# Ledger of designs, part 27: designed miniproteins, single chains

Each design is a single chain, and the fold is of that chain. pLDDT is the mean over its residues in the fold that is shown.

## One batch from the design tools (miniprotein)

Design m921
Fold by ESMFold2-Fast:
Structure m921 (fold): chain A 68 residues (1-68)
Amino acid sequence: GSDTITIVTKDGTKLEVKLTKGMTVEGIAALLEAAGFKVEVDLEKQTIYTDAPLEKVKEILDEWDIPY
């Protein structure tokens, strides 16, 4: 996929994430929610807002082999 999304973490850090084969914004949001974090999705901006700290977001993305 050519799509890129932005994750805004609890500390306000913006992380750009490349959507890989079969991955969606909603799919990444669901991974954060499953880890116990609050998530708000803005599909028009391709942006996920979360109360997860940057370190936890990176941990989840690394576990699922999602590039950032």
Scores: mean pLDDT 82

Design m922
Fold by ESMFold2-Fast:
Structure m922 (fold): chain A 59 residues (1-59)
Amino acid sequence: MSEEQKKELIEEVKRIVAENDGILSMSQVRELAEKYNISVSTLLRLIQEHIGPVTFVSE
């Protein structure tokens, strides 16, 4: 993905995490991955690398 798309994705994830007190649902993860045309595993790695520890809620 482009650096611009990566920045937008990270900013969007940060907003969601801030709104949900550090929690990110797996449905939101799937929707973000689809929106940015990347795999869920790629998105999870980006979150760990750029945002830090986040609590994931599994469905």
Scores: mean pLDDT 79

Design m923
Fold by ESMFold2-Fast:
Structure m923 (fold): chain A 59 residues (1-59)
Amino acid sequence: VELYEAVKDIPNDRAAQLALKKGDLVEVGEELPDGYLGVRSLKDGREGLVPKEAVRKIA
């Protein structure tokens, strides 16, 4: 499974964007052509989009 970590706090400032705190872990489901990743939070199981630059791959 591909695990990513949030490198910064992500606000809920767009429709479908997932709000995360720095250090939150997510599973990546897909990469979108506009520089977003479809992810699921391991903390609470919520799904949404995050900017690719706001997360880093750890596993």
Scores: mean pLDDT 77

Design m924
Fold by ESMFold2-Fast:
Structure m924 (fold): chain A 75 residues (1-75)
Amino acid sequence: MEEKIAEAEKRLDEMVERLRKAKQTLTPQQVRDLILDTTLEFDRIKAELDEQVPVEAVRELGQRFARELEKIRAD
């Protein structure tokens, strides 16, 4: 259980860093496309964790991802 949550958090951090770096080098349209792809990838991770870990842990991970995406979009 802890390993699955830790792996999901690591993947989330990697996705956020990729988006931050991409925003410095890609066009606004390419960044929007990458955000959509990344959001779909995270939704798959969330679905895989569902029923395997506590609902509260999945909710917290989702809230963290949403906050990080808002920061990237706001910049």
Scores: mean pLDDT 77

Design m925
Fold by ESMFold2-Fast:
Structure m925 (fold): chain A 67 residues (1-67)
Amino acid sequence: MSKSTKALRVFARGIADAANAETEEEVEEVKQRMIEELKSLGFPDEEAERTAEAAVRLGLHIRELDK
């Protein structure tokens, strides 16, 4: 798989996991896991952090809409 396909998979998993997280500690674990996976794919630290935060934010927003 291309680097972009792997990154999309990490992003999609992070969104889903954040949406299904029951505690704030689980949300933080999802974020840290995404940062590590993105860094392993060669993304810069700042880009990995921003991407992980965006995915977590989106997942939490989806959870809020799923009443």
Scores: mean pLDDT 81

Design m926
Fold by ESMFold2-Fast:
Structure m926 (fold): chain A 89 residues (1-89)
Amino acid sequence: LSELELTIAETIAELTSTKKSVTQGEILEELRKRGIVISRSTLSRHLDRLEELGYIERVEAKTRRYRLNPSAVDDLVQAILDHEEKKKE
C-alpha cells in the first residue's frame, strides 16, 4: 500500500467508528481537514485498489458507501507497522 492508501484506510476507519459507512464526499472532506487535497477521480482509483486488495468493502450497491473489511483489520495493522519500520531506516 502507498502512504496515501494507508491514510485513506485510516480515514475510513475513523469515520466509520461513529457510523456504518462513508461516502466518497465524506472521505474527501476528512482528507482535506488532514491537509490532503486530491480529486474525486484520484480518490476513486485508490478506493478501487483498496477494495480489490480486500481492505475495504462497499456497503450499498446504489450509492458508493465504504467501510473497512472486518476480516482485513489485522492485515491493515500489519501494513501500518511495516510502514513505521521503513520510516526508522
Scores: mean pLDDT 74

Design m927
Fold by ESMFold2-Fast:
Structure m927 (fold): chain A 67 residues (1-67)
Amino acid sequence: SKEVIEGARKLVEEAKKSESAKEIVGILAETLTVADKEFEPEAQKAVESENAAEEAEKVVEEFEKKE
């Protein structure tokens, strides 16, 4: 939904500014997984990435394209 996309984009921006990027991306991953379980693998991959915020942004873009 639009609300999920807006919330996820906000979490991406917070992760980019935070030293706790992985924790914030973890919240984003849970949010996307609850909305669409098909995104669980990509969301988890973003959490585990060295560039968690950047990878999370890519996952949100793919989520928006699918919806």
Scores: mean pLDDT 79

Design m928
Fold by ESMFold2-Fast:
Structure m928 (fold): chain A 71 residues (1-71)
Amino acid sequence: MITIEYKGYKITFSGNEDLTEETAKGIAVWAEFVYFASEGKLSLQEAFEIGADIEVSLGVLKRKPEIKIEK
């Protein structure tokens, strides 16, 4: 389980043993890009889910982690 802070939110990633803090931060970078490009059409949760899908597609993660967002 990895937890990072993102713009005042606490983002927790779980269910994946190969997940590192660096990978979690990589997901956040993708999420920020996707969230910005969506022009408000995506929620923060949806943006992080897509960021995780990108890391899986790149072979960095074997599977999508469970993502929990809290304030």
Scores: mean pLDDT 81

Design m929
Fold by ESMFold2-Fast:
Structure m929 (fold): chain A 65 residues (1-65)
Amino acid sequence: SASQEAADSLRLVGLAVESPSTRWEMTGGEKTLVVRVDSEELAKEMQKLAEKTYKTTGVKVKVEV
């Protein structure tokens, strides 16, 4: 559901912001949340959530391994 998707997206942003490897970057006047993960598998899952997060919250997320 839309409400569940919004809740999941907000949780992802919250968890990412608390990570010591997470940083904010400015790109084209927009804040982008950059998340670094230690595995290709986790990066793949985060990429799926990043796309959904932008659609529901307007927050751009970039995932690095």
Scores: mean pLDDT 67

Design m930
Fold by ESMFold2-Fast:
Structure m930 (fold): chain A 95 residues (1-95)
Amino acid sequence: SMVARVRRLGEILGGAKVLIESEEASEEEKKKARELADWAREQLAGLTPEQARQGEMWAALVAGEMRDMSEEERLKRAREYVEIGEELKREAEEK
């Protein structure tokens, strides 16, 4: 589903942004999150302008929800989204 793909790309982008902003994330984690954010934005840019906007909206919503969490929960959720995103990026690169 394209709707599910747009939402997933947004979730990945939101999680990556939160991880990059974290004081507890390592520089290696932040580097991977930046690379993943760039990939997710590139994927969104390949879609229609409306779908790209929907993806960015999901990223903002997900990042906002995580910022309302405790620091521990926020970091855990951000890492989960980045892990999912790295797997999807790897799968796309193998095709």
Scores: mean pLDDT 86

Design m931
Fold by ESMFold2-Fast:
Structure m931 (fold): chain A 74 residues (1-74)
Amino acid sequence: MEEYAEEAARHVLEGDSDGAIKALKEGGASEMGAETGVGLARISVGVGRLIGDEEGGLELAKKAALNALENPEA
């Protein structure tokens, strides 16, 4: 599961939201869970850049992706 979360976070960093959603869905996330997780990851990366804490933003993005895999929406 963490491997898919890391792959999704990498795609978000590259601006490839479709690739990030695909990685989460391959990891077992629901369609809605994958879309929500990627949305939160994108916000986390954006906030990290705004406040000058890109590493913290990345860590939060990975956690958002992992949450989508562990707790898929019904």
Scores: mean pLDDT 77

Design m932
Fold by ESMFold2-Fast:
Structure m932 (fold): chain A 59 residues (1-59)
Amino acid sequence: ATPRQIVDAIEAAIKEGIPVEEAVRVVARAAGLDLDIEKVSEALEKGDYEGAIKLVEEA
């Protein structure tokens, strides 16, 4: 999956009612990525979609 697809999956989980940090954790685990859960969650809470993509690219 591309970094953009990973972020889109996280946002889909959040729209389903999953808390932001849990959505990041679940998607990271499913994709086999070691993401900085706190930084990705902070970017998404700020609406910084491009920043979230960059954090996934750096994983």
Scores: mean pLDDT 84

Design m933
Fold by ESMFold2-Fast:
Structure m933 (fold): chain A 100 residues (1-100)
Amino acid sequence: SEKEKTVEEQLETVQSSLDSAESQIEKAKKLLEEKASKEELQQYLDTLDSILKGLETMLDQLEELLEEFPDNEKAKELKKRAEELKKEIEEIKEKLEKEL
């Protein structure tokens, strides 16, 4: 159905965004380990703030989708992944703020 196609396209977009977020978290972790400059740490703190706002929007979209399609396994997987990434970003932001 057209609704199913739209759902699949939305889930692909969310998946891509989560993959990008995970990549940025790994870069932030590397900067912390390498004792990067305060300028680089501040830049990644700003990047992680932007990603957190995006994750909150994605979580809202996934919750709305799961209300209409409660058995959509991919949406459940992506919601769990987004929640885990949100927690990880919050922890990394705390570490970045302590180094500034």
Scores: mean pLDDT 84

Design m934
Fold by ESMFold2-Fast:
Structure m934 (fold): chain A 79 residues (1-79)
Amino acid sequence: LIEQAQQAEQESRRLRDEALRGTAERARELSERNRQLADQLRKLAQQSKDPEVRQRLQQAADVALANANVSQGMADALA
């Protein structure tokens, strides 16, 4: 799960970076994918009984949400 959180953060950053180089439509799509990733990570955190794993998944979710907000900002700027 900690490894999954790390991989999710890397994927979140990749989606953000792609959004910054794409069209407004693509940036909105990638923002939504980051929001979905954040929601999935929060659900996994709530289901985990290990406090270390919960903390790590919550941190990954926060990163994904931040990247979603940046991607949405780019979409708004390009529109």
Scores: mean pLDDT 82

Design m935
Fold by ESMFold2-Fast:
Structure m935 (fold): chain A 80 residues (1-80)
Amino acid sequence: MTAQDIIDRAAAGDAVSATLDSEALRDLMLTLLERFGESDESKEAVRSFAETLESADVTLTPDLELVFTGYRGKDRGEGG
């Protein structure tokens, strides 16, 4: 399932729950940022964030609110 497919399904009135890998999560978040007119700084932060993740469980609501219901880090090493 592509980022655009998830967004289109949510925008059509159905909440979409998906487990996304780093690439799919990056693409979804970047597509949402583009849709909301966010800056290149926000896009860079999203790329960096997605790169730290192996996968994430997300729900995109019909109002295009992205809710993280779970995630798995790609590598532990930060924070202790």
Scores: mean pLDDT 75

Design m936
Fold by ESMFold2-Fast:
Order: sequence, then C-alpha cells, then structure tokens
Structure m936 (fold): chain A 68 residues (1-68)
Amino acid sequence: GSLEQTVQQTIDTAIQRIRQGADVDQVAQDAYNTLTQQLIALGFSQDLADSVGQGVRNYIRRKAEELK
C-alpha cells in the first residue's frame, strides 16, 4: 500500500471509533501510535512517520469537533 492508503485507512478507523462513542483524545493518540509504527514498518524514516502521525492526530481532533 501507498503512504496515502495507510493514512486514509487510519483516519477512517479513527472516525468510525469516534462515531461509536470512543474518547477523541484517546482515538487521536492511538491513531498517531499505530500510524507511526506502520509507516516505520513500511520503511519510512522516524521523522517522516512522526510528522505524518502528528498531522493525522491533529486532523482527527479537528474532524471530531465538526461532528459535535
């Protein structure tokens, strides 16, 4: 899978969990942890994985506010 596919799958899973009543901060942190581990396993650098993971975490938090 591509970087974009991995990111999108992580976002979709996080939004589904939030819609099911999961805590937004916990979901966002779990998404960061899972995505960074997956990107490193795919051969991306730790710096890229951290940057992308932080971006996705922040995106999930912003999207959760739109669902309120």
Scores: mean pLDDT 85

Design m937
Fold by ESMFold2-Fast:
Structure m937 (fold): chain A 85 residues (1-85)
Amino acid sequence: SHMEELRQRAEEAKRRFEELVQKAQDLYNKYTELNKRLPEAEKEGRAEEVRQERDKLIDEMNKLIDEATRAYREYLRLQKEIEAL
């Protein structure tokens, strides 16, 4: 039925959102670990390597957040369509 198709799409959008949020959280944990290593890297003259890795993580996190936002908006749209039935 049309309602079951909408529910399935909503569940898929929600799962995609949750997966993307988890991936972003994993990258944030890696970012936190790099920040813990930054003082030692600065003493060794290797701070630039850590900063470049942090910048890559920030860029990747931003992309995941954008994708998660789109998935969540799709989920909300589908939920409103289900409520209108």
Scores: mean pLDDT 88

Design m938
Fold by ESMFold2-Fast:
Structure m938 (fold): chain A 86 residues (1-86)
Amino acid sequence: MVPLELLEKLPREVLEEVIRLVEEGRYAEALEVLARALEPIDPKAALELGVTAGMIEILEGLNLPIPEKLKEFVREVAERAREVLA
């Protein structure tokens, strides 16, 4: 899970964009936006999110189902972003 502490350091607009992309089912794009925003703050967290986004993109490109655990992870990230914005 991405820590609330890291999300609190991000601009409101980035968190709102991540939430919107997740609501649209655009999970890889949501993680890519988050990874890019986190890169100057926590390069390791950014890399881990970018790798996960890449995995989802590969699965979609191969017409393979995205594992429910990956969808849960992305939805949990959006939920944490909502907590920061509340």
Scores: mean pLDDT 85

Design m939
Fold by ESMFold2-Fast:
Structure m939 (fold): chain A 83 residues (1-83)
Amino acid sequence: LTPGGLRGLAETANAEAKRFQEKADELHRKSDELRRKAVEDPQNREKYLAEADRFEKLAEHYRKVAERAQQIADDAQSQLDAL
């Protein structure tokens, strides 16, 4: 499209990639906390592991979304550089 449109897309996609990566990192830390709690409280182990698995899957989803956003940013930047 226009050079301004490509720059805007690259900037927006880069910002989104960073935001979603930060969300993924936070969810991964929550998963790690729950796995530690499963060791510390064996009576509730299954509950903590189930919650940890849920947060880990959500973290993986956000990592993939961040990677896709980064690819969009990189592609837009590549098109700008070719202009």
Scores: mean pLDDT 86

Design m940
Fold by ESMFold2-Fast:
Structure m940 (fold): chain A 75 residues (1-75)
Amino acid sequence: KPSEEEFERDVLLALIEILLAVSKIDKNITPEQKKLIDEMEEIARQAETASLEEARRLYQKAVELNRKIDEIIKK
């Protein structure tokens, strides 16, 4: 059974993947949104090999990018 830290890391990775998947379901993706989505894909890739502390940092970045995408959609 994984440690509590490994479990937290796996949850953070799953959340990053969910945020990325949600960002891709919009049918009206602008070039500006696409750049942010590409950054989220890079974060998801990095998260696969990340430590718990790195996963926490990457999750925070993913949340920030998702917020920026939402701001573009609302403009």
Scores: mean pLDDT 78

Design m941
Fold by ESMFold2-Fast:
Structure m941 (fold): chain A 62 residues (1-62)
Amino acid sequence: MEEQAQRSFDETTQGLLYVGASEEQAQQALQMAVRQLTAGGYPESVAQQQGQKGYQQYKQSL
């Protein structure tokens, strides 16, 4: 369950790095992923933590 959420964020982060997205675009995409997980029944706290981790991974790659 958390594993699937993390894979979604990992894929989003990799895609953003591949296309050379800006930090703003990366943050927007990760926020959308958080909202999708919350809509799918994940606790907002879990979705928020996964989104934050994905954004940090993206920033470390810049």
Scores: mean pLDDT 69

Design m942
Fold by ESMFold2-Fast:
Structure m942 (fold): chain A 81 residues (1-81)
Amino acid sequence: MEKEEEAIKVLREQVDGMVDAALARLKRGEITPEEALADVEAFIDHLVEEYVKKGYLSPETAEKVRDELVARARARIAEAA
């Protein structure tokens, strides 16, 4: 059973892993920065929606976490481009 704090931690770790994979592909010239960001944003939106549906996150907390994760991913991809 996941508590909200643990759910947020797991979400951040999963998103960080997806960003790391996208950055590795970007550095190898396999994808564009725009493709990397689009893939990561879609992944974040899907995970956040599922966590709300399962009751792991409140909608209010989910919105804040989603915005944080998207901003962080965007910054990391922009710095690597």
Scores: mean pLDDT 82

Design m943
Fold by ESMFold2-Fast:
Structure m943 (fold): chain A 81 residues (1-81)
Amino acid sequence: AGEAQAAAAREAVFGVLVEMIDATAADEARREELERQLRAVAASHAAAGLLTPEQLRELAALARERGLDALADALEALAAA
């Protein structure tokens, strides 16, 4: 697939992860479990080339804004790898 298709796939994955971050922040009772699941999902997509380092840093900033500091730290580490 061309660069445009790859960019569209990355944008779609990024959007889903933004929604997952918001849902995780809203669910205080399951926050720790959802953070672990979201870290695994983000790591998998990053390994597949579906998230750029810049997108990972943007997701980390959003996670930190939502008070998900452990998730933000994990996303920053993925971006630095």
Scores: mean pLDDT 83

Design m944
Fold by ESMFold2-Fast:
Structure m944 (fold): chain A 114 residues (1-114)
Amino acid sequence: SKKREAIKRFIQREIEQLPDEAKALVENDTTLSAAEKKALIDALGDFANKALEIAVDSIENNQSLEEFKRKLEDLKLKTSEAYSKSFSADAVKRFETLLQGIIDGLVQLKKLLE
């Protein structure tokens, strides 16, 4: 039980850093307007919080890597659908790329804990 709690806290700390890296990529993007940058940063923060919950649950319940990936891909799809009405097609594509970066980072972290 103590080992599971330690892993959970470790995952929470590691996930918190991933959104900051994604936000830095948005801030340094010269093709996006200031308004688009703010909207994408807010959306990334929301996604990261939900992805954190999925990652914590996955580690705590010893879920398979395949199930973990499936849950993150489902979250990405739902997030993209929610924001597609508020962003241009180019901004949506760029946003999906940033969400995939966060997913890839979490998947790599999950593999290191196997």
Scores: mean pLDDT 75

Design m945
Fold by ESMFold2-Fast:
Structure m945 (fold): chain A 83 residues (1-83)
Amino acid sequence: SLERIKRLLEEVRKAETAEEIFELALEALREALKLLTNKEDILRVIGLILDLIGLYLEKAPVEELKAAAVEAIEEAIKLVEED
């Protein structure tokens, strides 16, 4: 649900470790994929997931990963609300 995605966004903002940020963000984006019907929006969210996986695997600074995760979830929320 959209409410669950918004709750996960707030949990990402409070998270302090790269692992928690990544796991919460991935869960939020996966929930967004279940709500999207537009092909282009689905592909956009998949791209956001891939970008986060890249940052996590390359051990980006926690602040950079958190900023990217927050921005990705906010974009996914906007896509869900506009769908």
Scores: mean pLDDT 87

Design m946
Fold by ESMFold2-Fast:
Structure m946 (fold): chain A 62 residues (1-62)
Amino acid sequence: SEIEEIKKQAEAVINKTRQRTKEAIEAETDPNRKALLEGVEEGVIQIQEAVTNLVIEKLKKK
């Protein structure tokens, strides 16, 4: 379905963003900046969860 395809595309984009954020965290030596980048990673994970939940909700409600 179109909703399933949108979910797949969204997950691919989010996963690529998460990978780049992880690389930035691993390259950072300042603990304060590293903590901020970890907050960004958490935000990206929350967006991924929200997108997944919206797709599930729409599929349930028809």
Scores: mean pLDDT 76

Design m947
Fold by ESMFold2-Fast:
Structure m947 (fold): chain A 73 residues (1-73)
Amino acid sequence: MSAEQIAQQIKDLVDQGIAALNAGDKEKAFQLRQQYSALVDQLEATDPALLDQTLADNAAKEAELGRKMHEML
């Protein structure tokens, strides 16, 4: 998997996580978050500059995801 493919999967997982939380599927949201964390670690080892850009692009969505996850705890 290329760094660009990992970055795209990270973006897709954030969107899927928000959708899962909007549906009230806490278990799916946590599973997606585990996949997200693994891909973030992989991208950081491969291309940290692309990771920084990917996280910046997703900052608003990540903030919403974190808020929704906190509300479901």
Scores: mean pLDDT 81

Design m948
Fold by ESMFold2-Fast:
Structure m948 (fold): chain A 63 residues (1-63)
Amino acid sequence: GQVPQSVIDFYQQSMSRSPNDSVRQQIDDSYQRIVQSWQNNDVTSQVGHTLRLIGIDLDVLLE
């Protein structure tokens, strides 16, 4: 399937908010796994990797 636009938008916003290259790499790695899970129609991985991306973004906001 196709990655939802809301997930793409969140990825772009998270990248723009990232304080350093290490966080940007973590966001990009999580997003690439989301893309693969949508291509494979793996709903469990779609949810898991999206929640991880949200967690990375929240950690940045709470630090």
Scores: mean pLDDT 79

Design m949
Fold by ESMFold2-Fast:
Structure m949 (fold): chain A 78 residues (1-78)
Amino acid sequence: MSAEEIREKAQALVDYYEANREAVEKEARELMRAAGADEEEIEKALERAKEQLETAREVAERLAAGASIEEVRAWLAA
């Protein structure tokens, strides 16, 4: 898979989740409550998910700016 293909997929993932954020978060909250999670656990889980989306956004931005896959990998490992 090329750097350009990875950039396009990362951007598409970010765009999809931004467009569907409220529905995805609502469903996730309902599933976690049904599983017996308390509100603090739900909030922490959603915060981690938002951090992962921010990482995907930054990967897409770095690749768009001309960073190599190796440079992005090194950044993720830091």
Scores: mean pLDDT 74

Design m950
Fold by ESMFold2-Fast:
Structure m950 (fold): chain A 97 residues (1-97)
Amino acid sequence: MEEEFQEEVKKLYETYDKGMERIDKALEEAGLTYTEEQRKAQRERGKKVIDELVKKAKSVEDIRNLIKFEEDVTEGLILMIRGIEKAIERSKEFRKK
């Protein structure tokens, strides 16, 4: 139980890191570049939230639900970034450079 819990917690942090990498790539493709300092600060803030959620988790199932939630949030954010990208392209056409 303890070892299984720690393995799932590790997967949660790995899911968060992978999600952030995918979000960073989507932002770069949209022309929305964040500085390394901004990315680092955001990751540190997110990890602090995950630490608090892990402290409240009482079972492996709780951690698995958090992993699923993180995956869903990542997909939602990527969809939003794609929407922003289209808005930026439309803005550039309007301004006609």
Scores: mean pLDDT 79

Design m951
Fold by ESMFold2-Fast:
Structure m951 (fold): chain A 87 residues (1-87)
Amino acid sequence: SMLDQVRRQTAHLSPEEQAVYLELQRLGQEVREEAERNGWSEEETARRLAERVEALRKRVLEEHPDLAPSVVAHLDSLIALARQLAA
């Protein structure tokens, strides 16, 4: 499964960091399912994904202010890519 793949790829990270990547994968699945149910375009789906990842970023930094900069940079890259796809 994609969750098992994420667990393997993030096994070298802290449990807190790994949890962020697992939440990100779950969030991506939820957005895809909502897009299918609501008939969203790819651009609208990307915009919704960017909003959800931005909310996740805010929450995880509030809960874990010492989160590794590499994890924050990854979230920022995903937000930027999703925003570009929504344009």
Scores: mean pLDDT 82

Design m952
Fold by ESMFold2-Fast:
Structure m952 (fold): chain A 74 residues (1-74)
Amino acid sequence: SKFRELELRVARAASRLQARLRELGLAPPQVVFDGTLENLRATVEALIARAEELGLADDAAAFRAVLEEIDAFQ
């Protein structure tokens, strides 16, 4: 399903961000999926904010692209 594809894309992108944060000695963001679109959207927004805080423009852009697809799915 489209929702499952979006969830997997978020999980993969979040995994990459978490790896970067660990290399920097920073706490990784906690990502928990509850199967709702509302939670997925909130998770992506939190990941965008974290990436932007750290100046990780490519990671922020990747999450923004997924957010646009989530908003179009609603």
Scores: mean pLDDT 81

Design m953
Fold by ESMFold2-Fast:
Structure m953 (fold): chain A 68 residues (1-68)
Amino acid sequence: SRTSLLTRVTTAAHEKMKGFSLEDIGKVNLALQEKRDELEKDSSLTDEQIAQGLQETADAKIAEIKAK
């Protein structure tokens, strides 16, 4: 289900964010919320495509924060 896939993506992102400040965690969560809202507007996308887009968004934002 979409909920199970999204929970898995969120859990994996939180695992990668161990040691992050609350501000940095907030930045990743905001990026995921904005991307989810964008992807959910497209009714042609599968649950797997939405989950993949969210995973890629989380990984990119986490990498950006770690690179500073």
Scores: mean pLDDT 82

Design m954
Fold by ESMFold2-Fast:
Structure m954 (fold): chain A 81 residues (1-81)
Amino acid sequence: MEEKLKELEKRIAETEANIATLQSQVDALRKAYEEALKAGDGNKAWELIQQIQAAMQGLNTARAELRKVKEEYEKLKKEIE
């Protein structure tokens, strides 16, 4: 029981770190997109918007995983009290 709880705590920490990394990537891509627009590079701007969309999908997936792990953690925590 305690071993499973510690494993879930580790997964929560790892997933939160992954979300932080993905959010930083989205932020960097958005800045690059703004720079491409300022430079008048429509082809680069279009390419970057596609990359932003893909990165946001990854971020949404990671956030969904975090919710599931947290729900499992809270359920297990309640069972062992």
Scores: mean pLDDT 83

Design m955
Fold by ESMFold2-Fast:
Structure m955 (fold): chain A 90 residues (1-90)
Amino acid sequence: MEYSDEELTELMAESMLRLADYLIEKYSEDKELVELFEEFKKKAEELVKNKASLKEMAEMALEFFKKLAELKPEEEGFKEAAESLEEAIK
């Protein structure tokens, strides 16, 4: 199975948009989080339109999860996601 950089970026964006939809549903009562998830979706769509690299997509996701970890420090999963992405893009 072979993917171009553009195809991998699109697959990454699709996965991230799916994750954002899940998080919007899970935290639907938290207006601040929902606004952040909607902004994340918008940024992911813009990166796909601009044919951004996988690294740029990963860096955007890292920034997003770092913000989530700051707003919801009780949600260990957000911190773990940020640390995993940071390790992957170093």
Scores: mean pLDDT 76

Design m956
Fold by ESMFold2-Fast:
Structure m956 (fold): chain A 72 residues (1-72)
Amino acid sequence: MKKIMQELIEQETNETKKRVADLESKAKEAEKQGATLAQEYYAQIVALQKQHDEKIARMEEYVRELEEKIDK
């Protein structure tokens, strides 16, 4: 169980990192054209990171609770 959850967490993390990096590149490019669009991309990055962090936290809590409750 834990191995599968860890693998899933890692995949989600890697995917989110790629998406965040892409958005950061777009934000920097948008700054060359104007500030408004860049601000929107930065807001999306923050929102995406929060969503991912919450999802990972829930998955981690589930793993920890199972390990603690089952008695390591």
Scores: mean pLDDT 76

Design m957
Fold by ESMFold2-Fast:
Structure m957 (fold): chain A 58 residues (1-58)
Amino acid sequence: DRLYRVLESASPGLLKRLGVKPGDVVTAAEIGRALDMPASLAVALALKEGEIEEVPAP
């Protein structure tokens, strides 16, 4: 599964909805649930806004 790290620039609303803090790692499905939208769209928006970054797959 693709993983994403929450950045210090993440909005307070996103942090509250995810129940995480900056530096935590989340899945696309968790971001989708937090934003109440399809995971692919939620991830695309969060990446565009600079709220998350992709974690390289092992």
Scores: mean pLDDT 80

